# Ledger of designs, part 99: designed miniproteins, single chains, continued (2)

Each design is a single chain, and the fold is of that chain. pLDDT is the mean over its residues in the fold that is shown.

## One batch from the design tools (miniprotein)

Design m7431
Fold by ESMFold2-Fast:
Structure m7431 (fold): chain A 65 residues (1-65)
Amino acid sequence: GPLREALLERARELAAARAEQKAKAITGKAPDSVTVEQLDENTFRATAVVGDTVVEVEVRVPELP
């Protein structure tokens, strides 16, 4: 439903934001690229690349009752 879709979109955005923040914290530089992929119904993985450094973050949305 619309609430679940909004939560999934927010989770995707959160994964990207966390990957970017973590990459900046580790390297002191903005990432060259950030990609987000959906691994399953509730799990997103964001990958940030800074030169030769790869940072991955996973965000899992709890299943709604």
Scores: mean pLDDT 81

Design m7432
Fold by ESMFold2-Fast:
Structure m7432 (fold): chain A 87 residues (1-87)
Amino acid sequence: SKALAERLRAELEAALADVPAEDREAAERALLLGPLRPEVVELLAETIKKIAKEGGVDPKKVVDELLEKVKDDPVSVELVEEARELI
C-alpha cells in the first residue's frame, strides 16, 4: 500500500541519516535485505494481492508469474517466496 511504502521510506531515511553519501547505496541495499526485509516482504505481498484483485486472478498465479520473471536473481526469488507465505 501507499502507507506501507511511505513508512518503509521513513524508516530508510532515519536509518541512513548518519551514513556518508558514498556508502548510502550499499547501506540502503543492506538495510532493505536485512533489518527492513520484513517491511519489503510485506509491501511485496500487498502489491501481489492488489495486482491479483485488479486482474481478477488468484494471488498464487501472480506469485508464479513473478517467480518466472525473477528466476535468474536468487535474492528476488527469496523475497517473492517470503511474500507468498503472507498471502
Scores: mean pLDDT 80

Design m7433
Fold by ESMFold2-Fast:
Structure m7433 (fold): chain A 85 residues (1-85)
Amino acid sequence: MSLSREELIEAGKEVLADESASESTKQAAKILIEAAKNSPSLEEIEHAFAVAAASLIPKEKVEEALAFLEEKGAPQEVIDAVKAA
């Protein structure tokens, strides 16, 4: 299944709409949405998200962000990019 930018944006919006999501998780979702809107390719979206996640989310909190993204149905390629950060 190929990721669409629309699917990435929707996944990010679902996280932002979740009042129980942590501020770090919501920040990751904002980064994902901006990358999806502005990057010309999926590889650039993944790279930009991974770099941004590494700079804003401590390693110990990356697992919490990943759990929330998985719960909200984020695409596997996005989850893999965050794990690589």
Scores: mean pLDDT 62

Design m7434
Fold by ESMFold2-Fast:
Structure m7434 (fold): chain A 80 residues (1-80)
Amino acid sequence: KAEELYEKGLKAYYEDGDYETAIRYFTEAARLFEEQGKYLEASLTLAKLAEVYLEGLGDRKKAEEALRKALEYEKKYLES
């Protein structure tokens, strides 16, 4: 399910140009990956979310928040 949401986010971002839908799917996918202990996948998903915020919407503040969370999950993965 988390992987499916991530794929839907990619489609919304790259194929449809629907940044709001991409944000929604990536946010939910990252949450589910975190709940599953898949910290690498959660980190990569949050990095993609940050890209949508920054490059799609120009929302630097939300992009920085997503990147901080991505770094936290990367640390959890590396320290496991």
Scores: mean pLDDT 86

Design m7435
Fold by ESMFold2-Fast:
Structure m7435 (fold): chain A 61 residues (1-61)
Amino acid sequence: MKDELDKKAKELADKLGKVEVRSDEEAQQVLDDATKQIKQIADDTGASVQTVKDKVRQQLE
């Protein structure tokens, strides 16, 4: 379970790191997609949304 959570968080962080935001509308779409992906990872792994957010943030640093 921990390995799957770390893997999915890393994949999302890598995806977000490749996004180039050029407008407020694109920024909102990226934020909405990221929020949806975080909730999906939480559901898939049984982790809390906060735990997934912390893992993704750590991978982006």
Scores: mean pLDDT 73

Design m7436
Fold by ESMFold2-Fast:
Structure m7436 (fold): chain A 95 residues (1-95)
Amino acid sequence: MPSLEELLSKLSPENRRRLEEILRYLVENPLDILGVLERLEELYSTLSPEEQQALEAIFSLILDRALELVFHKGMDWETAMRLAAEEALEVLRKV
């Protein structure tokens, strides 16, 4: 499995910036699943097939991390989603 860092590096600088805005929105609104999905769908529709695969894998890793925090650490979903998104943002800022 590619790392989150490797997947993020597959996105162009412009598309990384767009993803950063979506991840910031998710941190501020961790239960607004519809609002996040609408933003992701808009981004996804403008991406190359390779970037679409990377975005799918990135979001899968974020969700897997949130699920780990809920089921293995006993976190509530809101706190888990915010933390997973914050961790992803921190990796994105270093790419």
Scores: mean pLDDT 85

Design m7437
Fold by ESMFold2-Fast:
Structure m7437 (fold): chain A 94 residues (1-94)
Amino acid sequence: MEELEEFKKKLIETLKEIQELIDSGAPRDVIKEKVDEAIKLAREALEKSTDPEEQAFLRSVIAGLELIKQDIDEGNFDSAKARIEALLKGLEEE
């Protein structure tokens, strides 16, 4: 539980940084690298998790991050931002 809460805090920080990169007009490769860092963080948390509910949550997060990465790759920044906002809302509202 403490490890999951630490993961959530790091993910929130990373997602906010991705939003700032998009808003500043950073190169697509730079934004994608930051999304890959978030995916890696979620995958590492999944490998350490022994709780089926935590594993289901982490798999959902990974799926969302993969879709964000696809949106960035396609230049669909409005869709990417909307997906990031949805993830942040879910993470910050317990």
Scores: mean pLDDT 83

Design m7438
Fold by ESMFold2-Fast:
Structure m7438 (fold): chain A 91 residues (1-91)
Amino acid sequence: MAEEYGEEAKRLALEAGYDEKSAEIIGKAVKELVERGDVETAEAIINTLRSQAVSGISADPSSILTQIAQAEERAGRDESAEILRRAAEKI
């Protein structure tokens, strides 16, 4: 289950025009979120990437991860926010 979420996120990131390294980092972060039980945040990221892949928008993946991390921190999901913040720093 977590592996499928991570693989789909990586594929969608590549389709959205992100490089291999960024796609790998995003996929790993999404997998880690699902492993921790935060499926809602993982699905939000996947839906965002799917929308970008369809629209062809040139976007900064670090900015997207940072925005979602801030939302998670406000919701009290500090571990999910930390996962996303670390992923954004690696991109």
Scores: mean pLDDT 78

Design m7439
Fold by ESMFold2-Fast:
Structure m7439 (fold): chain A 52 residues (1-52)
Amino acid sequence: SARDERIRKEYEAQRETFTEVWKNGLKLDKEEAEKMGEKFLDAVLWVDLRLK
C-alpha cells in the first residue's frame, strides 16, 4: 500500500538512528542491532496492514 511505502521510507531515513538505539540500548553488535531494526519495521508494517 501507499502507507506501507511511506513507512519504509521513514524507517530508511532514520535507519542509522534506530540501529544506534538498538545497539546502545540492548548492548548488541551492529549486525544484531540491524536485525532488531528489521524486526521492528516488520512489526510496524504488520500492525499497519492488520489494523487498516
Scores: mean pLDDT 72

Design m7440
Fold by ESMFold2-Fast:
Structure m7440 (fold): chain A 65 residues (1-65)
Amino acid sequence: METTRKEIAETIKEHKMTEEDVQTMIRTVRARREVDPRMTQEQADAAIKAIIDAAKENGINVEEV
């Protein structure tokens, strides 16, 4: 979780991602959860939280949608 959050934060910074790009990442995780039966709700929630926390480290405030 911590390592994944740091990797996402570095990706956001390196690619100069916007709030809209981060929201797209969150939507992608949710879409994957609906089609991938191996992904649990807890895994999806943890991934979304890591993305939100990583975005905040880059000064991007996103709401979990």
Scores: mean pLDDT 74

Design m7441
Fold by ESMFold2-Fast:
Structure m7441 (fold): chain A 55 residues (1-55)
Amino acid sequence: SHEEKLARRRALVEQARAWQATLDELSKTVSPEQVAAARKAFADRLEAEQREIEA
């Protein structure tokens, strides 16, 4: 339903914000290459979850 999709989108936005906070924290202690790798994994997962919600 539309309500289920809205709830899943809201959950995904919250997850994305949590992952952004994690990446910001990591940037203080690990190399730029490690941050880039984590950011890519995060982006790939967000894309997959967005596709699942919209399917």
Scores: mean pLDDT 82

Design m7442
Fold by ESMFold2-Fast:
Structure m7442 (fold): chain A 100 residues (1-100)
Amino acid sequence: SAAAREKAEEEERLKYQMALTVYAAYLRAEKGYTAEQLEEFQKEATERADEFVARHPDASPLEALRLVAVELGYAEEEEARKMSLEELARRIEEILKEKL
């Protein structure tokens, strides 16, 4: 149905935006991109988000958040499995806020 397709497209878009936001914050905080490296920063963030979405086509936006957190070392795989997605999102926000 049109509604099912629209929902799938919105979930894909939200997944991309969540990945992009986390990777952008990670690159700024952990990799030390400067203002002079803005073009390299934007390219890297976009490429990481695109690659992530391509690797996880069946993941929901919330599942994507868990996977990105584990990939970036913001949560251990075992710990992430036991956390709610809301708890995991708050942890990521707190870590990024501290580093930015």
Scores: mean pLDDT 76

Design m7443
Fold by ESMFold2-Fast:
Parts: structure tokens; sequence; C-alpha cells
Structure m7443 (fold): chain A 56 residues (1-56)
């Protein structure tokens, strides 16, 4: 639903704030994101900010 999508976008924005200028991060570093959200938040993070997420 819309609320879930908004949560994933907010999580992706938090990743951008945390990692800043990084161009590549491993998904196992996403310790603040619930496991069930990781893939969706990672995909949004890659799409919006052009960061490569490894270990997916």
Amino acid sequence: GGAQTANWINEAVALKIKYGDKKEVNRNEFTTIPGQHINNAADIYEKLFGVKVTGK
C-alpha cells in the first residue's frame, strides 16, 4: 500500500544521508532496516541515487 511505499522511500533517503558520496554499499550494512524491507529500500536507493547495492 501507499504507507509501505512511503516507508521504503524514507528508508532509502536515510541510507543516502548515512552513506553520502558512496557509490557502492553492501546490503548487509543496512542494520537499521527491517529484513523484509531491505530489498525494496535497496532498489529505491539504487534507482533514486545511482548507488550500487551488493550482496542482494
Scores: mean pLDDT 74

Design m7444
Fold by ESMFold2-Fast:
Structure m7444 (fold): chain A 84 residues (1-84)
Amino acid sequence: SAAELEALKKRAQELYATEYQALLATYGPLVPAELQAELDALVAAVEAALAALLASKSLEEFEKKRAAFIQAAQALGRFLVEHS
């Protein structure tokens, strides 16, 4: 339903605003200077995937785009674990 779609979008936005910002504030400074450009690119990929997710017009479209968001978020998480 439209209400379910809007609830999922709101949850994704809140997750980004709280959890991801906290993660970046904690681990970002620990990433070596030479890897900051790669970190910035991974953050940009998560933001682009979130924007695409929020632009979804249906639950089906949201679910299809959710996979890309999860992949981008996992790539960022792996990078931070390996380099912090």
Scores: mean pLDDT 84

Design m7445
Fold by ESMFold2-Fast:
Structure m7445 (fold): chain A 72 residues (1-72)
Amino acid sequence: SMEDLMEEGNRILDEMRQLAEQLGDRETVDVVEGLREQILRAYENGDLETLQQLLDDVRQMLRILRKRAAAQ
C-alpha cells in the first residue's frame, strides 16, 4: 500500500540520517530531510509513481551510505 511505502521510506531516511551524521556529512543530512518532504508530498497527493521512484532512489542512496560507513 502507499502507507507501507511511506513508512518504508521514512525508515530508510532515518537510517540514512544516522549514517550521514556518523560520517559528519551535513550536506547529506540536508538532502535526506528534503527527500522526506518529497515522500510526504507524494503520499499526500496520492502520487504512487513518484512515491515508488523516490523509494528506489533512497534505497540506492542507503546502499552507498552503508558502504561509506563500513569503510570507516
Scores: mean pLDDT 90

Design m7446
Fold by ESMFold2-Fast:
Structure m7446 (fold): chain A 92 residues (1-92)
Amino acid sequence: SLVSASVYDAEGRLLWRSPPTPSGQAAADAAYAGVLQAAKEGHKEVTIRVEADTREVAEETARRIADRLKSEGWEVEVEVEGTTVTVRARRP
């Protein structure tokens, strides 16, 4: 199955998007890199939208993103909507 991730700013503007990939790890790593770039550009709040062919792949990909961001001090909220998972991340 394919999975993609998109990173948005606090206003809902698209900052970065992955091409669809069969690797949840690759999508998660790319999304994480996008969040770091957004943070470097001064964004303190980002929304990551994970879309996949199945709920399980979307949730696992989002979990990888959320766990990494939490380990680096971000406050993270996760919302599951079918095959789409929204990860909201904020710097304290």
Scores: mean pLDDT 86

Design m7447
Fold by ESMFold2-Fast:
Structure m7447 (fold): chain A 61 residues (1-61)
Amino acid sequence: SIDELKAELREIAKKHPELAAAVEAALAMGDQLVAEGREAQARLWLEHTLREIREEIERRE
C-alpha cells in the first residue's frame, strides 16, 4: 500500500540521513499525485523510488 511504501522510505531516511532530502522529495511527489487523484501513479512512483534508493544503498556497501 502507499502508506507502507511511505513508512519504508521514512525508515530508510532515519538509517541513512544523507538520503533524507531524496526521501522527502519522493514523499512530497507521492502526496501531490494522491491529491490529484492519481493514486495508482503515486504508488508506482513510490515503488520505483524505493527500488532506486535500495539499489543506491547496496552500491555503497
Scores: mean pLDDT 83

Design m7448
Fold by ESMFold2-Fast:
Structure m7448 (fold): chain A 103 residues (1-103)
Amino acid sequence: SSLEERQQVLALIQEGVRYYSKGDYEKALKKFEEAVKKAKELYEKDKKMQPILARAYIGLGIAYYKLGDKEKAREYFEKALEYAREGGDKVLEREAELGLEKV
């Protein structure tokens, strides 16, 4: 079901955040990459998945930023901002903007 698929993406994001909080940025990156891949597949089927795709891209941005890849961090925060705006999610829009201010 679409709810189960959504919960799978959220679980991957949660795992990524846990690794990030421990300072395991490479493991966090891998989880956020898996989350983005699944979120893109869901977004292609249902455009209402914009907020979850934006959340996954914020994860990629923060992980790349911590790994020192500022150009990739910028790219993914910009993608997160686009999808957050399309989805009307003001919290995710602000998180993406704060990420861009750091890069």
Scores: mean pLDDT 90

Design m7449
Fold by ESMFold2-Fast:
Structure m7449 (fold): chain A 87 residues (1-87)
Amino acid sequence: MQLPGMGTLETVQLAESQSEPVTLTAATGEVVEKTADSTRITAPSGEVREIDYKKKTTTIKTEDFELIVTPTKVIVKKDGVTTVREL
């Protein structure tokens, strides 16, 4: 059960950066696009929510508003103003 010298392998499924993308459409009209590293949800209103599991980044975008949350900072874009807050 001991494995000396074995490093953590990179994600084998990312050979082409496109590991089995799945697209689902909910009864509400929301389109959910899921890959090994991310999930994107598009609402009928045009709102897009994207979650990156590898970078732990969440992005919410509408026509008038954009919110980007990363492990180290939060970026808010609203009414032509960009605000960056470091965590």
Scores: mean pLDDT 69

Design m7450
Fold by ESMFold2-Fast:
Structure m7450 (fold): chain A 71 residues (1-71)
Amino acid sequence: MSQDLADRVNAILDQIGALFDATLPDYARPVARDGLAALRAEVEALANAGDSRAVSDMYRTLERSLAELRA
């Protein structure tokens, strides 16, 4: 279901946010937080629209991005 996928996307965004809070300087954190908040809003909008493919594609993209950020 789209909501279960959205929950997984939000979990990845939480991990990216924690990494940004640990690694970014203070001046960059507000911009990073705003970007993450925008992505969360987009995920919720897609889940509410029932677009499970778009949510799944976003999950895979963010999972890949998180792996690259950890490298």
Scores: mean pLDDT 79

Design m7451
Fold by ESMFold2-Fast:
Structure m7451 (fold): chain A 56 residues (1-56)
Amino acid sequence: SAAEEAGRAAGRAAAEAGESVTLSGAKGDIFGSQAGGSSVVGGRAGAEAARELGAP
């Protein structure tokens, strides 16, 4: 549905934003160390953002 598509798009955008911020912070000092963590954090943030945004 349109709401579901919107939720998925929002989640993906949030995941990218979260991942970008996390990578930016870690990249300066611990390059590669947080590669996996960055992915997990981004995905989780995206999922939570989509959930909180909801699909009314």
Scores: mean pLDDT 54

Design m7452
Fold by ESMFold2-Fast:
Structure m7452 (fold): chain A 82 residues (1-82)
Amino acid sequence: GKKLTVIFGSESADTSSKGKLLIYLNGELILELEDITGDEAGKIASEIARSLKLTRVGGEAGTAEELGIKGYKYGIKVVLEE
């Protein structure tokens, strides 16, 4: 089955803050975007998940470093599967 891992790191927990989005499909990096807001990152991830017919199965919040994206203070990781 398909597994999508979405990681977003930013300087603030505010969804208007700019940061970096990483999207992995089955462990392979398919998208890397910088200088986008958390709101924009959420929209992009939702469109990809919808197109692939994936459902959220987990999520983590923590430091961006702990979630695999260094150089940011805040991070969120979401996992979606078929």
Scores: mean pLDDT 79

Design m7453
Fold by ESMFold2-Fast:
Structure m7453 (fold): chain A 72 residues (1-72)
Amino acid sequence: GSVFRTTRMIGEALQGAKTVASGTDKTKAEQAKQKMDDILAEFKRLGDSNPLGGGLYDGVEKLVKEVLEQTK
């Protein structure tokens, strides 16, 4: 269902942020950044179509930023 896919996308975005922040492999970091950006773009598109989706996008973007900051 939609809720299941949304939860999975959030997990993938957060995992992407961790991979980017770790800097362990430039190629993996670039791929993870692209995947993360694609997922955030999809959440933004959902937010533009539904006000409830906007709140979800803001929450996911905040968590991604927190993960990126914690690995400094």
Scores: mean pLDDT 68

Design m7454
Fold by ESMFold2-Fast:
Structure m7454 (fold): chain A 104 residues (1-104)
Amino acid sequence: SDVQKVGVLAALSFLIEAGEKNGELDLLKLSEEEIEKLREAFERIRNGELTEEDDELLEKIMEKLGAKSLEELKEKLREIAQTLLERHGDVNALFALLILESTP
């Protein structure tokens, strides 16, 4: 659903911030190009837009993280957020966890 897609993209945005601040962007297994596209997707979502490009980006991220569904992607992102929170106490990782927990 659009709500699930928005929640996952928002959580990814916070995880990118946590990863950059703590030198652990590699946990997301994303290229610099994919990170840039995610930042653009998050800005679109903040303005009330969701596009087919955002769907394609989510599918690519799911493939890279080995997730077969948005539910599996949420679980993998929760594990990454928990790792970042445990290692660094990063508030962005906490925000990602809260978003993922509230996403249906």
Scores: mean pLDDT 83

Design m7455
Fold by ESMFold2-Fast:
Structure m7455 (fold): chain A 81 residues (1-81)
Amino acid sequence: SMEDQVLAFLDSVRDLVEVGLEVDEELGMPKEEVEKRREENEKLYEELTKLAKELVKQGKSQEEISQALQDFILKKSKEKK
């Protein structure tokens, strides 16, 4: 289903972000900072999953869902500056 495809995409993004945190830890990032960033990423993942499910429920296309998720990530990145 479209929901399954979007959720699989989000799971792939979550896995890539986790690999990035493992690399950062190996490069000398303190474990406390890695854990904090992991928690922040998990919260973002939950928000993205909720948004994706709502957009699927509204009958949005895969392109519209992808664009909305990208826009959400960009907005959250700017707000955390």
Scores: mean pLDDT 79

Design m7456
Fold by ESMFold2-Fast:
Structure m7456 (fold): chain A 78 residues (1-78)
Amino acid sequence: SERVRELARQIKELKYDPAEFDALSEEEQRRLVAIWDLYNIAKGEGKEMTVDEMLALVDSLTDEELLNLIRERIKKLS
């Protein structure tokens, strides 16, 4: 979703608008949270992940595959 992409960019650059998040569907909200988790994981690892790279993952992966990727990365940080 284009709305999820724009909010992901806002999250990386500035604080996102909560009203705009609330306007998203449940699916879009889940995907945005997953993008934010990936960003925080990459930042914690000292890696620079671009918004475009995160968006490519959201577009190419199912919600289940995206959650599995996040879980594996969290395990490596623990």
Scores: mean pLDDT 62

Design m7457
Fold by ESMFold2-Fast:
Structure m7457 (fold): chain A 79 residues (1-79)
Amino acid sequence: MEEEIGELWYKAEELRKKARKYYSNNQYDKAIEYFKEAMELYRKILERAKEVDPDTAAAAERQLKNVENELKYIEEKKK
């Protein structure tokens, strides 16, 4: 079955939490992997919510931008 928006949100937040933990341990490659997975889930939430729940869509877009910024910062430190 297709995953519910709430289930996708929970998974995205858990992945983001794991990414931050790896970042705090200077494990940048693992942090990047988990942030990218979280971004994919936020994009999926945005696609599903954009026509049904504008508030959830706006929240997903905000989280996506936040993760994109976190990812860029880590990628610059890795280089």
Scores: mean pLDDT 81

Design m7458
Fold by ESMFold2-Fast:
Structure m7458 (fold): chain A 110 residues (1-110)
Amino acid sequence: SEEERLELARHISQLAVKALKEMKKNGVYESAKKFIEEVIEYARSRGLSDEEIARAVLSAVQFLLQLNPYLSEEEKEQIIEAAREVLREHGFPDELIERMEKEVRALYKE
């Protein structure tokens, strides 16, 4: 439902703000990895399908990058790498992961 979609978006936003704060003390890669894990866990707990979870992760990564436009190229790559590794650990297919990477990269064209 729309209410459930808005609730998911709100939760992702809260997790993203937490991740940005954690990046300053714990590093970008580790904080991004925890963020993506928490997004997947939350979406899965709400009964979302694998396709819906993948869309939630894509939206989460895009939002995280948009919240901090001054991230270095290396830091952006660390966020993408973290998302890729977590999605692979959860059994998502390479084609879906590659599509996610392409859409995320379109935000900074690097």
Scores: mean pLDDT 82

Design m7459
Fold by ESMFold2-Fast:
Order: structure tokens, then C-alpha cells, then sequence
Structure m7459 (fold): chain A 98 residues (1-98)
């Protein structure tokens, strides 16, 4: 379980970093009036957020199977829901820029 938790945390860190970089680029392009580039980076950020959501949900489900990690499992499931919502908002924003 500890190795699985560490793997999930590492993957979440990588996905979160990619998400943040694409979000920063999208906001920069939007501010500069480059709506096409902004929409592309918002879609990329949304993709990373969806991937993070799926990973968090999978990790949460696995951890909830172990009483020792029940609280961690709940935290991962909450994080999964949060990233899914972020992805939906970013996809909507990308469409509005096109």
C-alpha cells in the first residue's frame, strides 16, 4: 500500500505541474488577445485535470479498501471531484474563446 500511495502522489504531482503550466500559458495568451492559443492551452489544462481526476479516483478507491488509509482515500476522492470540476470549467472557457 505504501508504494502504491507514493506512486499515486508522484503521478499527481506531475499532472498538477503540467496542469498549472498550461493554465498559466492559457491566461497569458488570453491577456495578450491570442484567443486561439489561449483556447488550446485551456484544453490542454483540462486534459491534465481530467487525467488527475481519474488517477485520484483510482487511488482513492484503492486506499479506501484499507482501514489504515481510509482518510487518505477520502482525500484522494475529494481531489478527483475537484479536478473534474476544474476540467469542465476549462473546457467551457476554451469553447467560449473559439
Amino acid sequence: MEDALKSAEKLMEELTKEYEEHLKQAERFEKEGDKKSAAEHYRQAAFEALTASGMADAAGSMLLGNKEYEEKGKEFQALGAEYRKKAEELIKKARELE
Scores: mean pLDDT 84

Design m7460
Fold by ESMFold2-Fast:
Structure m7460 (fold): chain A 79 residues (1-79)
Amino acid sequence: AEEALKAVEEAIRAAREENDPEATKAAEEGLRAVKEGNFDEAIKALEEALRAAQAAGKVNTAIAAARALSAVRKDKEKA
């Protein structure tokens, strides 16, 4: 859970730095879901963050969102 939280926080930071408000909002929803232990909602939110970053051409945000998505998926597998 700690690794997933850090990865999602990094995705939010990347989205803010690249000025991607749609990805920022989706990643913030993902962070909330991870804190609640709702991994399915977190995965959905992070998939939306990744899609938004890709659509906006924000490469660093897309990479960070993909890493966060991977971390959350691993946490779901061990739950």
Scores: mean pLDDT 83

Design m7461
Fold by ESMFold2-Fast:
Structure m7461 (fold): chain A 81 residues (1-81)
Amino acid sequence: SEIEERAREVIRELLRRANAETDPRLAHLLLGMAIGLQEAIKHNFPEEAKLKLIELAEEALEDPSRAEEQLQKMQEILKEV
């Protein structure tokens, strides 16, 4: 699936940035997003939910100051499915 490939690319980027990150708090938030996306793929979430999770993670990668807010939103989606 194109959405699933996009999710895997975002997971790879999240893990790359988390491993390179010098701020341990931000590294932990990025890792949490990667885990959340991996769970969405593993449990075969609806495409709409996967897409929303991808968008939230991409927004955090573009603006790391939003990482905590975006992860909280991702966690709410993960609880609903």
Scores: mean pLDDT 88

Design m7462
Fold by ESMFold2-Fast:
Structure m7462 (fold): chain A 69 residues (1-69)
Amino acid sequence: GPAAEAARRGLERGREVAAGLSDRELAEKGIEYLEQGLRAGEAGDAETAARYMALGEDYLTRAVIRDQS
């Protein structure tokens, strides 16, 4: 469904971003949340999927900012 497709795209982009980041703890935590978002989306829980995707993107954004500092 749409939630699973959005989560899959988010995870794919997240993995590409994470591969170049030096803060591995933040990057790996971000990917873990994006993976949980995909699982929730595949189960049909769009609300839980969106919450985990937002958490994963937040962690990756923090890792990007830290890497640029």
Scores: mean pLDDT 86

Design m7463
Fold by ESMFold2-Fast:
Structure m7463 (fold): chain A 75 residues (1-75)
Amino acid sequence: MYELIVEVKSKEDAEAIGKAIEKETGLKVEVGEKVVLKAETVEEYQAAAAVAKDKAVELGVKDAKFSGKKLPKKP
């Protein structure tokens, strides 16, 4: 399981990024102070991160902060 967090200065930009991620990946996105989503696989996480970055560029957001958390692989 992975979490992606996207921080942008504008709530409008956060909503636009979140909506783009939901549309392209089908993942549920929580939009508030930050854009937060949960991905079950690394593939979903990478896809969501790519969509978020692409949308941030489209919106002209230069200082979008991306952070992620991953759980250790079980043996």
Scores: mean pLDDT 77

Design m7464
Fold by ESMFold2-Fast:
Structure m7464 (fold): chain A 66 residues (1-66)
Amino acid sequence: MSKEELGNNIAYLLMTRYGASVETAQKVIDLVLETDNEAEIARKISELLGISVATARKIIREAKEL
């Protein structure tokens, strides 16, 4: 899976299942394009949405299966 596909899949899940704004989703896409560090991505999702890091890690795993 490309970084672009992963970022778009995460953004889709955040917007459709967690009510994230387009602006918030775009910040996550930008981060995915900048880093392969899933722990950093999960922490950023957690901070932006007010959810646990464990939940953010589950979202990343689901995005990889899309």
Scores: mean pLDDT 84

Design m7465
Fold by ESMFold2-Fast:
Structure m7465 (fold): chain A 72 residues (1-72)
Amino acid sequence: AQEAAQRRAIELGRRAAQVLIDGDEERAEAVRAELAALQAAHPELTLTPEQVAEAEAIEAELRARAEALGLL
C-alpha cells in the first residue's frame, strides 16, 4: 500500500512538473490538488525536513530558470 502510494505520488509530481514546463497552469493546479489529497490520505508519506528543503530548492531553481527564459 505505502509503496503504491509513493509510486503514485512520484507519478503525479512528474506530471505536475511537465505541465508547468508546458505552461498549463490550470492542469498543474489540478495535479497539485490531487497530490495534496493523496498525501493527506497517506500521512506515512510525510517527507523529512531535508526532503522538503530539497524539493523546494528544485522548484525554486526551475522557477528561476523559467523566469530567466521569459516563460513566467
Scores: mean pLDDT 64

